# Designed miniproteins, single chains, continued (2), part 12

Each design is a single chain, and the fold is of that chain. pLDDT is the mean over its residues in the fold that is shown.

## One batch from the design tools (miniprotein)

Design m4409
Fold by ESMFold2-Fast:
Structure m4409 (fold): chain A 55 residues (1-55)
Amino acid sequence: SPLAELRAREAEIRAALRAAGLSDEEIDRYLAGWRAADEADQAAMLATARLLLAS
């Protein structure tokens, strides 16, 4: 479902940023930006999180 996909992407971003050493407040701010972003910006933000997780 779209909501399950959104939740999975948010969890992926949260895990990656936490692994990179960001605070809970910084992660929550990033995810707030993610939720407010258009599709292109969401794709860029997800790609950034994936690069951090892959490192």
Scores: mean pLDDT 81

Design m4411
Fold by ESMFold2-Fast:
Structure m4411 (fold): chain A 63 residues (1-63)
Amino acid sequence: SAEFQQRVSKALIEATLFGAKEKDEERVKRLGELIDRLREAIAAQDWEAVEEVLREIEKVMEE
């Protein structure tokens, strides 16, 4: 759906901008791994995995 696509796009943009500003290399690495998992889940059309990874990305950016 368009709403789901917007959420994915927003998460990718926000995660990329967060990673560019973040000084914690461990956090940047974790975020990069989650972005890779998100791409793989989208390619596999595994929407449950996409939702799970989106929640993990949001959590990492909050704390």
Scores: mean pLDDT 76

Design m4412
Fold by ESMFold2-Fast:
Structure m4412 (fold): chain A 71 residues (1-71)
Amino acid sequence: SPEAEKYAKLGRDYLKQGKYDKAKGYALRALLEDPNYAEAYRLLGEVYEKQGRLDRAEGWYRRALEIDPTL
């Protein structure tokens, strides 16, 4: 979905800025547009990893890999 890709890109930009709540919000918006958008699950994993929430990061990365094993 073009909308899911757009929101995931916005979320990744906020992640680069250290704005984790905004990054998470946009990743979740991408998943509302496309629940199978693996990049958005990966983005959630990266947000939680940057916040030191490694157990939660693992859960999101696992979901991304279940949808797209090449990530």
Scores: mean pLDDT 88

Design m4413
Fold by ESMFold2-Fast:
Order: sequence, then structure tokens, then C-alpha cells
Structure m4413 (fold): chain A 87 residues (1-87)
Amino acid sequence: LQDPLSPAEQALAQLDVLAESNLSDVVFTVDKNGNVVARLRAVRDAAEIEAARARIAAGDLTPTPAEVARIEALLKQREEIREKARL
């Protein structure tokens, strides 16, 4: 657990990169251990990416309630992991 880049930290880094690239297209996978891993969603065609960018350009740059809930869960997991590593 003293890994410098835990799954939760990786997910937070992915969200930060997505925010900088003006894309919020991310999929969260929950491990049996309760770890949340964020991955960039694989899209079938470029139209989905362009549609996402169009929404952002139109001012619809708000995370969904599900994304907010996942971020909260990731922050809690990260805190627990760091606390465990401290012990």
C-alpha cells in the first residue's frame, strides 16, 4: 500500500487530465477490494468525442452525479490507503 501511484491516485490523475483536455468521458471500474479505477472510455467512432466536445463548448461542463459520487469514493479510498500505509 506504500505504492506511490495507487489505483485511487491513478483515477484522480486521469480525471485531472480529462479536465485539462476538456473531456469527461471516463469509466469507473470497482475492484473486489473496493478500489476504484478510472479509465478513458473507448469510443467506437470520432463522432462521440466530437459530441462531447460540442457539449463542453456549449457550456455543459458539469460532471454527472455519478461522476461526483465516484470522485468522493475515490477520495475516501485514497485517504484510507494512505492511512494504512502510515500505520
Scores: mean pLDDT 50

Design m4414
Fold by ESMFold2-Fast:
Structure m4414 (fold): chain A 72 residues (1-72)
Amino acid sequence: SSDEKLKKSGEKVREIVRLLAEGRYEEAKELLIEGHKEKGVTVSEEEIEKHREEMHKKAKEILAELEAALKA
């Protein structure tokens, strides 16, 4: 079902965001590459590395949104 796919995707995204926020970039990078492969998208490790700072900023934004949602 769509709900099950959304939950699985959400858990993967949450794990990646948590690792990025904790500075565990290498582990987050591996999960991100695996996630893209599962969706049939080929992403190079070099492309992910170039977006390291952008991913850190996005992780902080997502965490802030999640914290706000938990307070709602």
Scores: mean pLDDT 67

Design m4415
Fold by ESMFold2-Fast:
Structure m4415 (fold): chain A 65 residues (1-65)
Amino acid sequence: SLREAIELVLEELKKSKTATEAGQNAVKSGKASVEETVEALMEIRKKAKSSNVEDLVKGGEELLK
C-alpha cells in the first residue's frame, strides 16, 4: 500500500544522505516496487518544506500522523 511504502521510504530517509539513496534502498528491500517508492517520495515531497533529507523526514512523519 502507499502508506507502507511511505513508512519504508521514511525509515530509509532517516539513515540516508540523499532522497535517491533512500529510494534505492527501499526498492532493494523488496517490500516496495519502483512505482510505489516513487509515489511515496512524491507524496513526502508535497508535505516537505524543501527537498533536503531533514525536511523530507519531517514531511513523511506528518503524512503518517
Scores: mean pLDDT 80

Design m4416
Fold by ESMFold2-Fast:
Structure m4416 (fold): chain A 60 residues (1-60)
Amino acid sequence: SKEEADEAFRQALKAAGNGDYTRAAELFEKSAELYQKAGDEEKATRFRGMAESLRRLAAA
């Protein structure tokens, strides 16, 4: 649901703010999947991009 997607997004922001980029990437991927299921393609695409960027940052 959209509410579950919003919650995953909020958790992703907290993880990123704490410097936990691996967890943040996982949570952005989860929120993107949930937004896709809710029909929000724009947010799904945006948050998949954020997850990819955070994955690269975590790997550096």
Scores: mean pLDDT 85

Design m4417
Fold by ESMFold2-Fast:
Structure m4417 (fold): chain A 92 residues (1-92)
Amino acid sequence: GSMAAGALIDAIRTARASGGEVSVEVKGDTVTITVRNAGPAARDAMRRAAREAEKAGEKATLSEDGDTVTLVVEGLDASSITAVALDAMGLA
């Protein structure tokens, strides 16, 4: 199932709800989520998304630098990419 996609969507929504500035980039099967002004809720959600992606067999790289958190997830299927992209644009 798309547990990783759901966790990524939750991370985007949590980061936005907590006052973070969210940028999402899609390239092939890779999604990069960058959260600026990341508070504790956004950090916890991004860390949870990284764990769920790894459990799903995807490659997740989480980087924390000051108030910026970046999560790169590689190996997502096309439906997961579409779901994350639509949510990131506020269309889902």
Scores: mean pLDDT 83

Design m4418
Fold by ESMFold2-Fast:
Structure m4418 (fold): chain A 93 residues (1-93)
Amino acid sequence: DVMERARLLVENSRWIVDFRAEAAPVVEKLLAENPDLVLTPEQKEAIERAKEIRRAVEEGRIRDLIKEEIREALELGGVSEEEARAALELVEE
């Protein structure tokens, strides 16, 4: 059922956004307490992304972040184009 998978995609994308937003201050504190910690490029990008997500949530742009998460899932091949389209429509209501 495409609509059931689309609803799950929206719920999972919202959970990912919420998780990343909550993780940002925890990671920033860890980095502040460990100034000698060497990060990989991927880790640096993940941290900056989490900080951007936190700011966007605080600005009331959570719907835009959920839509971005859905589009990223489609780009990575994790979901079908039909599921992604239905999920994006559900976010707009």
Scores: mean pLDDT 81

Design m4419
Fold by ESMFold2-Fast:
Structure m4419 (fold): chain A 80 residues (1-80)
Amino acid sequence: RRKELEEAKERVEEMLRLVEEAKREGLSAEEFVRRIYEREGMEFDPSLDTNLSLDELEEQLRRVREAIERALKALEEEER
């Protein structure tokens, strides 16, 4: 479980870097999501239109990272 959480944290941190790159390039949240779908080999579905800005998406990813960090800290404290 700890290893899986560490891998999930790395993925979230990578996604945050991609969001920062998209913001520097002036991309919309829709363009960013489409790019991610294309990279993962998935078809972009317009019905999944996120009414979120890139700033809001970044905030959601930061919250996910915090949740993973809290879970890792809890596991560290449990092992004591």
Scores: mean pLDDT 70

Design m4420
Fold by ESMFold2-Fast:
Structure m4420 (fold): chain A 81 residues (1-81)
Amino acid sequence: MKKKLLREGAVKYTAGSLHEIAAEMGLAGLTPDTDVIEELKAALELYEEAAELYEKAGDEESAKELKKKAEEVREKLKELE
């Protein structure tokens, strides 16, 4: 069970990171057709889901890191909305 939760968490963390990278590229003007707000919303949701999975798996350190990333994304969204 724990190994499955860690794997699912890692997948969501990776997906969230890719959405955040897409948002940063859009903000930098490298991908002007990127919906930055929607990419950041996707990253936020994925980081929160990954944090819950890591907590359930007992990986408190990774869960705390993901919660911090989710909060950073939430603050960016407040600035852009």
Scores: mean pLDDT 82

Design m4421
Fold by ESMFold2-Fast:
Structure m4421 (fold): chain A 57 residues (1-57)
Amino acid sequence: GKKLAKTLKELYLLNPDMTAAEAADILLKEGKISQEEAEFLKSLGHASALYAALLIE
């Protein structure tokens, strides 16, 4: 949802090379996202965290 998209954009600003899959691992470990949200992000493979955020909007 919109909250996940915002969090992904914030991660992208800190590390522009961060992939959706890498963001999923970080956010799941921190308890900030559900397992379902993490699986969605991992399905995007090498896509950037920014691209994932734009898909969720």
Scores: mean pLDDT 78

Design m4422
Fold by ESMFold2-Fast:
Structure m4422 (fold): chain A 102 residues (1-102)
Amino acid sequence: GAEELAREAERAAEGGAEAARAGARAGTAAAGAGGAVAAIGAGVDAAIAARRAGDEEGAEAAWEGGRAAGEAAGAAAAGRLAPEEGARGAEEGARAAAEAAA
């Protein structure tokens, strides 16, 4: 049901956020890019789970949250954000995706 979908979206978002934090914290462009890809992937997974449950609005929000998390991680990797700021942005985006998918 909706609770299982929410837990699946949360786990996917948490995985993406952790990868994004690790990438940003490493302070290298390559590591940050890897975190960005993981964050986007988590959003996609959450969006697919929401669509399977028939929640189109949750799916769209999950996708957007993952993209925002990826952008924050990418900006940190490019030196446009401090690693801590990139990690925070990635976590916030991932949480927004998980909440929207719930």
Scores: mean pLDDT 63

Design m4423
Fold by ESMFold2-Fast:
Structure m4423 (fold): chain A 118 residues (1-118)
Amino acid sequence: MDAALAALEAERAESLAALDAYVAREGLSARDAELLRLIVEIVYFEQRLILLLDAGASGEEISAKIAEFIATTPLPPEAVAALREAAERLPALDRDAQKRLIADAAGLAVQALLDQLA
């Protein structure tokens, strides 16, 4: 798990650097740049949660991490609602259902950000 988490963090750093280069090249607004950064953060957060579940993390532990992410990340209300609903339902589900719920909630959060791009 630690090697997989380290690899995921390296990929996240590379993706953010690539995004910064893309933003500069395309002359994107600060608003659109921030929305794209939030999308990258959601994608890597989802992958991190899936790795933690595969390593035996409980639904309660994953729900706590989602609550922290909501508290520390400037997400639009629709994204917050999707992630909060997932956090509430997660502890009652089996692992495969937890993975599907996380993927679905992350997808809804990404879509809420994409809908704000002009």
Scores: mean pLDDT 87

Design m4424
Fold by ESMFold2-Fast:
Structure m4424 (fold): chain A 62 residues (1-62)
Amino acid sequence: ADAHIAEAERLLAAARAAGRLTAEQAERISKLLVQAFLEDPDNPRALALAAELRELLRRHPV
């Protein structure tokens, strides 16, 4: 879980810094968060990252 969360955080931070989100990045982040939620569905870091991904997808539909 922690490794998946850390990778998702890095990818999401890179997308935010670039001001864009690609379909490939969105898919990869989503898969990492799914793995994290399978380990702990109430993981607060994973929940926060899922909210950030949702906001980026709202701003940058892919």
Scores: mean pLDDT 78

Design m4425
Fold by ESMFold2-Fast:
Formats: sequence, C-alpha cells, structure tokens
Structure m4425 (fold): chain A 82 residues (1-82)
Amino acid sequence: GPIVYPEDVLNKALEYLNEGIELYLEGKYEEAVEKFEKAIELAPRLPGIWYALALAYEKLGEYEKAEEYRKKAEEAFKLLGQ
C-alpha cells in the first residue's frame, strides 16, 4: 500500500524542504543540503526530497552523490506508486 506519514512529521519535513529550496535559490547549496538532509531524516520515502538533494549536490560539483540521490528518488517514487 501507499506510504503515509503522520501529518506533523510530514509538515516538518516539508518545512525543512522549503527552507532548503530558499537557500538553494540564494546559491547557498551547502546550507540547502543540510536542510534537505533534515527533511529526508523525517520523510525518507518522499521522492521530492531525494531529488532536491541530487540537484544541490550537482551545484556543488558532487556528481557521484547527485547520481546516488537521484537513484534514491527514483526508488522512492516506485515504492510510492505501490
């Protein structure tokens, strides 16, 4: 079945994701990664957070980590669709 998070956990994960996106848009990619990592600790099954980490690591030139997190996002998306 689909993975469901408690609303409070999901809301906090999305808050960290949004903070990370704001930092990413400001070019603060290392700080964005820290926020995205906090988001994924709360909601590791949400594909969007893994994609956000991949994008931030691409901006940092960390292409191997970016590829790893992109694959994690794809796997999370497959599990969400079941």
Scores: mean pLDDT 83

Design m4426
Fold by ESMFold2-Fast:
Structure m4426 (fold): chain A 68 residues (1-68)
Amino acid sequence: SENLKKGIEALEAGDYDTAIEYFEKAIKDNPEEKPVALRLLARAYSAKGDTEKANKYREEALKIQKEK
């Protein structure tokens, strides 16, 4: 989860593009972090004002996280 940590640090610093890059890397390198990384991607896109992508990633995170 090194990529996840770096993404969170970038998000807190306001470096949304860097945060998005690290969250995408976290998903690829550690697929078990996908639900958390998708939520963080939604936060980063929301902070950038991209509500369409933010909503898309929130929906994906909820679908993966929620069992029947």
Scores: mean pLDDT 81

Design m4427
Fold by ESMFold2-Fast:
Structure m4427 (fold): chain A 93 residues (1-93)
Amino acid sequence: RSEKIRKLLEVEFRVTIALAVASDERYPGGRAEAAADLRALAEEVRREYPQAEEAARLLEEAARALEAGDVEEARRLAREAIRALERALEEEL
């Protein structure tokens, strides 16, 4: 349980930082960096928790939204990804 809660908190924290970086107009590469971070996170989630494929897919969709310049859609998709991950892990939380 502790390891799964820690992973959920890690994902929430990394998503929060990525979206903050993507939203800062003073950081010219922010959206590209955030998109790369969300893709790396999706791969980590898929590898560690195969049952959380929906969460990984939503993180990849959020990365694509950031590349398209749609930070609001990325934020929505990332929120859905966290909810999907929480549900996938809830059997032991």
Scores: mean pLDDT 83

Design m4428
Fold by ESMFold2-Fast:
Structure m4428 (fold): chain A 56 residues (1-56)
Amino acid sequence: GPGSAGTAGGAGGAALGANAEGGRIGWMKHYQAASDGASLAEAARIGAEAGLAAGP
């Protein structure tokens, strides 16, 4: 029900924070491996950076 969705939203926020931190570090390690020949990783990084830099 809607009440459960509301309480679950708080947990989602916490998970997102943890994911952001872990994701950033994981991204660094993944980028190093992908750097051997993955233009896809570079394109993904540029796209993410462009979206983040552009802002609302």
Scores: mean pLDDT 51

Design m4429
Fold by ESMFold2-Fast:
Structure m4429 (fold): chain A 61 residues (1-61)
Amino acid sequence: SDEEHIKTSARVVSKQITKLGGDGEKAEKAFLEAGKKALKQGQSLHDAVTEGSKAGVKAGK
């Protein structure tokens, strides 16, 4: 499902942020929040992943 894809993408971003010395847990939470919000508002999966990635990187760094 799109929601499962968002969860998987959030975990990948979290691991990368942790590897770079950032806060992976904050990155994952921000990704999930932004990505799920985008899906609920009718955005594509691609746009939801993009919004999640932007939010995750900002929150984790």
Scores: mean pLDDT 84

Design m4430
Fold by ESMFold2-Fast:
Structure m4430 (fold): chain A 70 residues (1-70)
Amino acid sequence: MEETIKEIDQLIEEAKKAIENGDVEKARSLLRKAFDLFAENADKLTPEQRQRIVEKLAEVYRALREKEAA
């Protein structure tokens, strides 16, 4: 479980870097992987762990949407 959270965090950080580099396709792929992993394990997470991941995913998703809209 903690290993899964760490993997999600890593995917989110890689997605942020991809957005920064203008690689929208890579960012989208990484964000999808992070979201899928989160969705599959959401019922095994505490409410606090879910909230942290949701906030991070929302931040990256917002950045990606702004990049795609440009």
Scores: mean pLDDT 80

Design m4431
Fold by ESMFold2-Fast:
Structure m4431 (fold): chain A 110 residues (1-110)
Amino acid sequence: NREEKLKKVYESLVKLLNMVTARPLNPEEIEGLETIVDAIEAGEEEVFVAELKYTEKTSEEALVAAQRAIEAARRRYENGGRAFFSSGYSEEEGLSVKALHLGPEDMRKI
């Protein structure tokens, strides 16, 4: 089922990114897993996922900075950059931003 596919992709991503976690992460804690699964099933050679979550606490300055960070990550993706994971969270701003790029070699491993 789709939940089993998401778990398998999660396990492959943890291995690829060489992530060390203090606890097992829930697949739902990795934003864009469904987009990655859909890209794999579509036979895409690479995928870029970005997510921005903000609240009423988020300042205009922080929101603009997060949008610029996503755009910088997208340019790296478009220019054939390395696989990467970038995430940021600000409790004070009520803001989180994540970006993940999987290149052709990474997609073959998933």
Scores: mean pLDDT 66

Design m4432
Fold by ESMFold2-Fast:
Structure m4432 (fold): chain A 61 residues (1-61)
Amino acid sequence: SVLDMVRAAAEAAGVALSETALRRLAALLANAGVTDPAAITATVRALGGDPEAIENLEGAS
């Protein structure tokens, strides 16, 4: 599933995402039709360089 790919990409890239952030990102990518592992990995890496985007996904901001 997209969620499993997002979780694997986050772990491989060393990006710390909460379960909420992982699920929200997976839902956004699935809804946008993004199911390609390379695109998912690139998105996760981009988020790892943007702490504000991660906080927005978690709903903490």
Scores: mean pLDDT 77

Design m4433
Fold by ESMFold2-Fast:
Structure m4433 (fold): chain A 65 residues (1-65)
Amino acid sequence: MLEAEEAVALARMILSVTGLEGEVEFEGRRITVTIRGASPEQVAEARELLATLGRETGFEVEVRL
């Protein structure tokens, strides 16, 4: 299981590689990713990658628009 800082860094990399602007917050075992100004296709791709991150790391990942 990754440390929280590593999971946050991976979430930020997902935003970068999908070309999205957003914020990543960490509370307890939850990572909240707020995405701004994205197309539905970009949001769908980012959601899939972030869901994979949650499954692999054991952190709860929440996506907000």
Scores: mean pLDDT 78

Design m4434
Fold by ESMFold2-Fast:
Formats: C-alpha cells, sequence, structure tokens
Structure m4434 (fold): chain A 67 residues (1-67)
C-alpha cells in the first residue's frame, strides 16, 4: 500500500529529525536509514511519485548527517 509506505516514511523522517535535534545520533541514523528503505519501497510501488522521491532525498540527507 503506497499510502502506508508514504505515511511510514514521513513518520520515520520526523522521528529521525527529533533524535538528531536531541543529539541522539545513533537513534537518528537508525531511523533515517529505515526511512530511506521505506521511501525506496514507495518509489518501487510508484516510480513517478514526486512525494516518495522527496521523502527519499530527505531521508538520505538525514542519514548522511547522522553518520
Amino acid sequence: DLDRALALAERLIREAREALEAGDRFEAEVLATMAVMTATVALLLDPDNERARALLEEAARLAAEAA
């Protein structure tokens, strides 16, 4: 379900941002990596989905920042 994948990716990105703001880099890296995987699934379900691509870019940036 594309809608569920998008919602999960958005939640994981929000949680990763909160962890990064709190200084918990380990938690942020785990959550951001999960968001990358979830957004990738959304893109596999709909390769033309602009929202899924934006979420993937944001998740990848957060994962790189947390590492």
Scores: mean pLDDT 86

Design m4435
Fold by ESMFold2-Fast:
Structure m4435 (fold): chain A 58 residues (1-58)
Amino acid sequence: SEAERLAELFGVPLEVAEEAIKRVPDGSLVDKALEVKNLNPQLDVEAFLQAIEELRKL
């Protein structure tokens, strides 16, 4: 699922990914990924930017 993919890609709990999707259901994968960062501010910025680049290649 989209939530499982975001959780695995960013190294966050599935609950966080599901909440991000619920907040931006009509958004792109990048928009949902940005919401994951908003919900988990301790997420490493360099790792986050690399994950965004991987999402953009999809």
Scores: mean pLDDT 75

Design m4436
Fold by ESMFold2-Fast:
Structure m4436 (fold): chain A 88 residues (1-88)
Amino acid sequence: SPLREAALRAAELVLATARHAISGSEEEALAAAERLAAELREWAALGLTPVAEAVEAAAAGLRELGKHVGLLGLIAAGTEALVLARQL
């Protein structure tokens, strides 16, 4: 329970942090997003599917925003959420 809540809070924090992210390169954002997707798939293999789905949705949203805006900070925030979730 606390682990799921922590992962969800991380996803929410990632979205909140995205508003404060500084402008970055679109290419770097795309590369980071692809890595985030790979990590999410590996993380889901641990059997924490409901939590993985929430974090993956947040990471996917950040990736799409990063592509359209070129904001690397959005992808960085997504990575923080993944790290927190994987510690669960």
Scores: mean pLDDT 55

Design m4437
Fold by ESMFold2-Fast:
Structure m4437 (fold): chain A 92 residues (1-92)
Amino acid sequence: MEADVYIALGLIYLALGKKDFEKGDYESAVESYEKAIELFRKAAEVAGRLTPEVARLIAEAYDNLAKAYEKLGDTEKAQHYRELSERYRAEA
């Protein structure tokens, strides 16, 4: 399914973001996590539903995005994305 292609690409960006975060490149990590979320959302759109698998992946990406913003000193964005992560975990 086309949705599987978006999931695979999203996982690549999620992994890239984690590597950039470990290097201390928090701005690049943010960009990669945002791209991963966009791709996982596209997978749900193409599938016509939010699967528990995709909900978990979006939750993980939002949690990682929140941690990256916390490192950048953006406490407001960090809190916002932590809340989104919790909401997507509830749907998984």
Scores: mean pLDDT 88

Design m4438
Fold by ESMFold2-Fast:
Structure m4438 (fold): chain A 66 residues (1-66)
Amino acid sequence: MRARLASLGAYYQLGVVGKPPERSNILTPASEEEIEEAIREARELYGDPEALREALRRTSEELKRL
């Protein structure tokens, strides 16, 4: 679930075409400590957000060129 938290954001972007899942609180009734830990681990896994943004731009450019 920790690393999945970052994927949840991406999944949300994918679901933008449809609609974001409302009532997120009831869907994920997790403890605040658990949520904070998941976020911390996700940030640790992606230690360089700069590289992440560069990868996204790279992918977008490739998509246009392809």
Scores: mean pLDDT 51

Design m4439
Fold by ESMFold2-Fast:
Formats: C-alpha cells, structure tokens, sequence
Structure m4439 (fold): chain A 66 residues (1-66)
C-alpha cells in the first residue's frame, strides 16, 4: 500500500540522516532512496534539497510518521 511504501521511505531517509552529517551525502542517498521507490528525478532532487535546508526538522517529521 502507499502507506507502507511511505513508511519504508521515511525509515530509510531517517537512517541516512542519523548516519552522517555530510549534506552532499544526505542529498545523494535520499535521491537514491526516493528513485528506488519510484520518484522521478525532479521530485527526488526537490525533496533532497528540502532535507538539506533543515535536516533537524526532517528528522523530527520522519520520526513522527514511523
């Protein structure tokens, strides 16, 4: 289901955010996760840029959705 897919994406993104403090590594790995789950290049890039803008807020949001 879409909900299960979203939970898997959120978990994988959270693991990336907790594993490194390098913004470029966050961007690359988040793009790969989103593309793996069917996001377009444009959508994946946009989401990765938003994560880089405020990683702490994204960690909080992802933890609330898990």
Amino acid sequence: SLKEKAQKINKEILEVLESTDDPEEFREKIREILKKYGASDKVAERIAERVLENPEEFIKELKEKL
Scores: mean pLDDT 73

Design m4440
Fold by ESMFold2-Fast:
Structure m4440 (fold): chain A 79 residues (1-79)
Amino acid sequence: MELTDEEIEQAIDRALERLKVPLPTSKEEYEKILKDPRFRRALAAELGIPLSGPELYTEENRKKLDKAREILKKRAEER
């Protein structure tokens, strides 16, 4: 199931809330969050991606993660 940009954006916001991470305000802060394994895990859960098993590596789940990274990058640029 393909998620809309809005659904992925909401998943990002929920993942950040779960981690109690302050809202990033710069490109560097967004890149740091993207590298945080706790954020990646929370985001995967909000996107409905299993944390283990072959389905984690499906093309569809990879597209969801790539789309989320693109949205986070755009948010950093829209400051």
Scores: mean pLDDT 69

Design m4441
Fold by ESMFold2-Fast:
Structure m4441 (fold): chain A 92 residues (1-92)
Amino acid sequence: SSEIEELAERLVEEGKKSGVEVEVRIEGNTLHITITTDNVLKLTGLALALIGMGLDGYEVEIKISGNTLTVTITAPSEEKLAEALERITEFL
């Protein structure tokens, strides 16, 4: 939806403001997010927060390679997908 695309764009822009490069791709109710930063504490904090989402009804797959965090999040609905984008933006 247009609103989901706008939320994804906000996530990318907030990442830039926080010194983090963020790439987002959306397929149905699945988010594919790539986060790149040399700030190890920020990368670790983001990874932990994303793992926590797996306890809240999301399906979460995480891969860390060097300074890059790749995450796939599957939401049970479009409403929960929007909530995921907002929640991740707050973690930045």
Scores: mean pLDDT 85

Design m4442
Fold by ESMFold2-Fast:
Structure m4442 (fold): chain A 75 residues (1-75)
Amino acid sequence: MKDELEAEILFSLARMIYSVMKNAIKNGKATVEDLDEAIERLRKLAEEVEPLDPELAKEILEMAKELEEKRKELE
């Protein structure tokens, strides 16, 4: 149960970071530095979640990959 709760907390944090960054991109408020920080945070969260829930870790990595594609568009 502790591992499930930890995975849920970390995944919820990842979703919040992703949602905030997606909204910032949509509103033209995201910088390349903001995206770099968010991508790094998501990758670290995925690494923490991997031993607890590999499927949720994959979802977090997909979020990071989507932000990486958006970052390329801002350069």
Scores: mean pLDDT 84

Design m4443
Fold by ESMFold2-Fast:
Structure m4443 (fold): chain A 63 residues (1-63)
Amino acid sequence: DRIKEIEKEIEELRELMEELEKERERAEKEGDERKAAVLYSALGIVKAAISFLEEEKKRLEEE
């Protein structure tokens, strides 16, 4: 069902967020400001996607 599909997508995006956070930490440790900035932007996009999906899930639960 749609709610289960959204829950799976949120889980996959949270896993991606963890990987991006690890990559960002490595870039910061390496002093690669450009790479860190790109990864920060990617994290922002992933967080926005999670928020959108959580709102959609809530809307579907409310009918």
Scores: mean pLDDT 84

Design m4444
Fold by ESMFold2-Fast:
Structure m4444 (fold): chain A 97 residues (1-97)
Amino acid sequence: SAETEEKYNELKELIEKLGKETGAEEEMQRVLAFLDQLKKLGASASLFEKILEYLNLLKETFPITKEQLVKVFYVSVIAADNDLSDQEVIELWKAAG
């Protein structure tokens, strides 16, 4: 849908920005490849929007290093799948190391 394309592109742009800011070009390409596969498998606009929201929360709350780019994406995916609160995703990030 048009809404799915919009949210997918917003999430893709955020990942590209984070990869450039952290110098994580290789990690960025891995995350983008995974995101492309999620889209091909029929991931919803709602899923992409939730991942985007959790990524924004985590990057605003914590300094994200290049080594953490893949981790912050997967933590955001887990949070989106489980519909976590802001506090729960923060605790999940801390537990992830």
Scores: mean pLDDT 86

Design m4445
Fold by ESMFold2-Fast:
Structure m4445 (fold): chain A 80 residues (1-80)
Amino acid sequence: MEEFLEEARRLLEEYAARNPALTPEVVELLLEAIRAELEGREAEAARLAGEAFALAYRARGDEEKAEEFRKLTEEEVKKL
């Protein structure tokens, strides 16, 4: 697991270098979502991924889409 997560971190940091919306906070949340998914924590993985996308939208100045994505994530988590 740790080896896979380290490789995932490197890949995400590589993408972040070319995409300013992938801030360090977004990268860390995506890595935590991947870890949660690998550990079978589906609801937590969904929450973390949703928070990462919401932060990415905020980094791009799109507060409306950030809020919409947060609401969508809460709706989906409630169904799990």
Scores: mean pLDDT 77

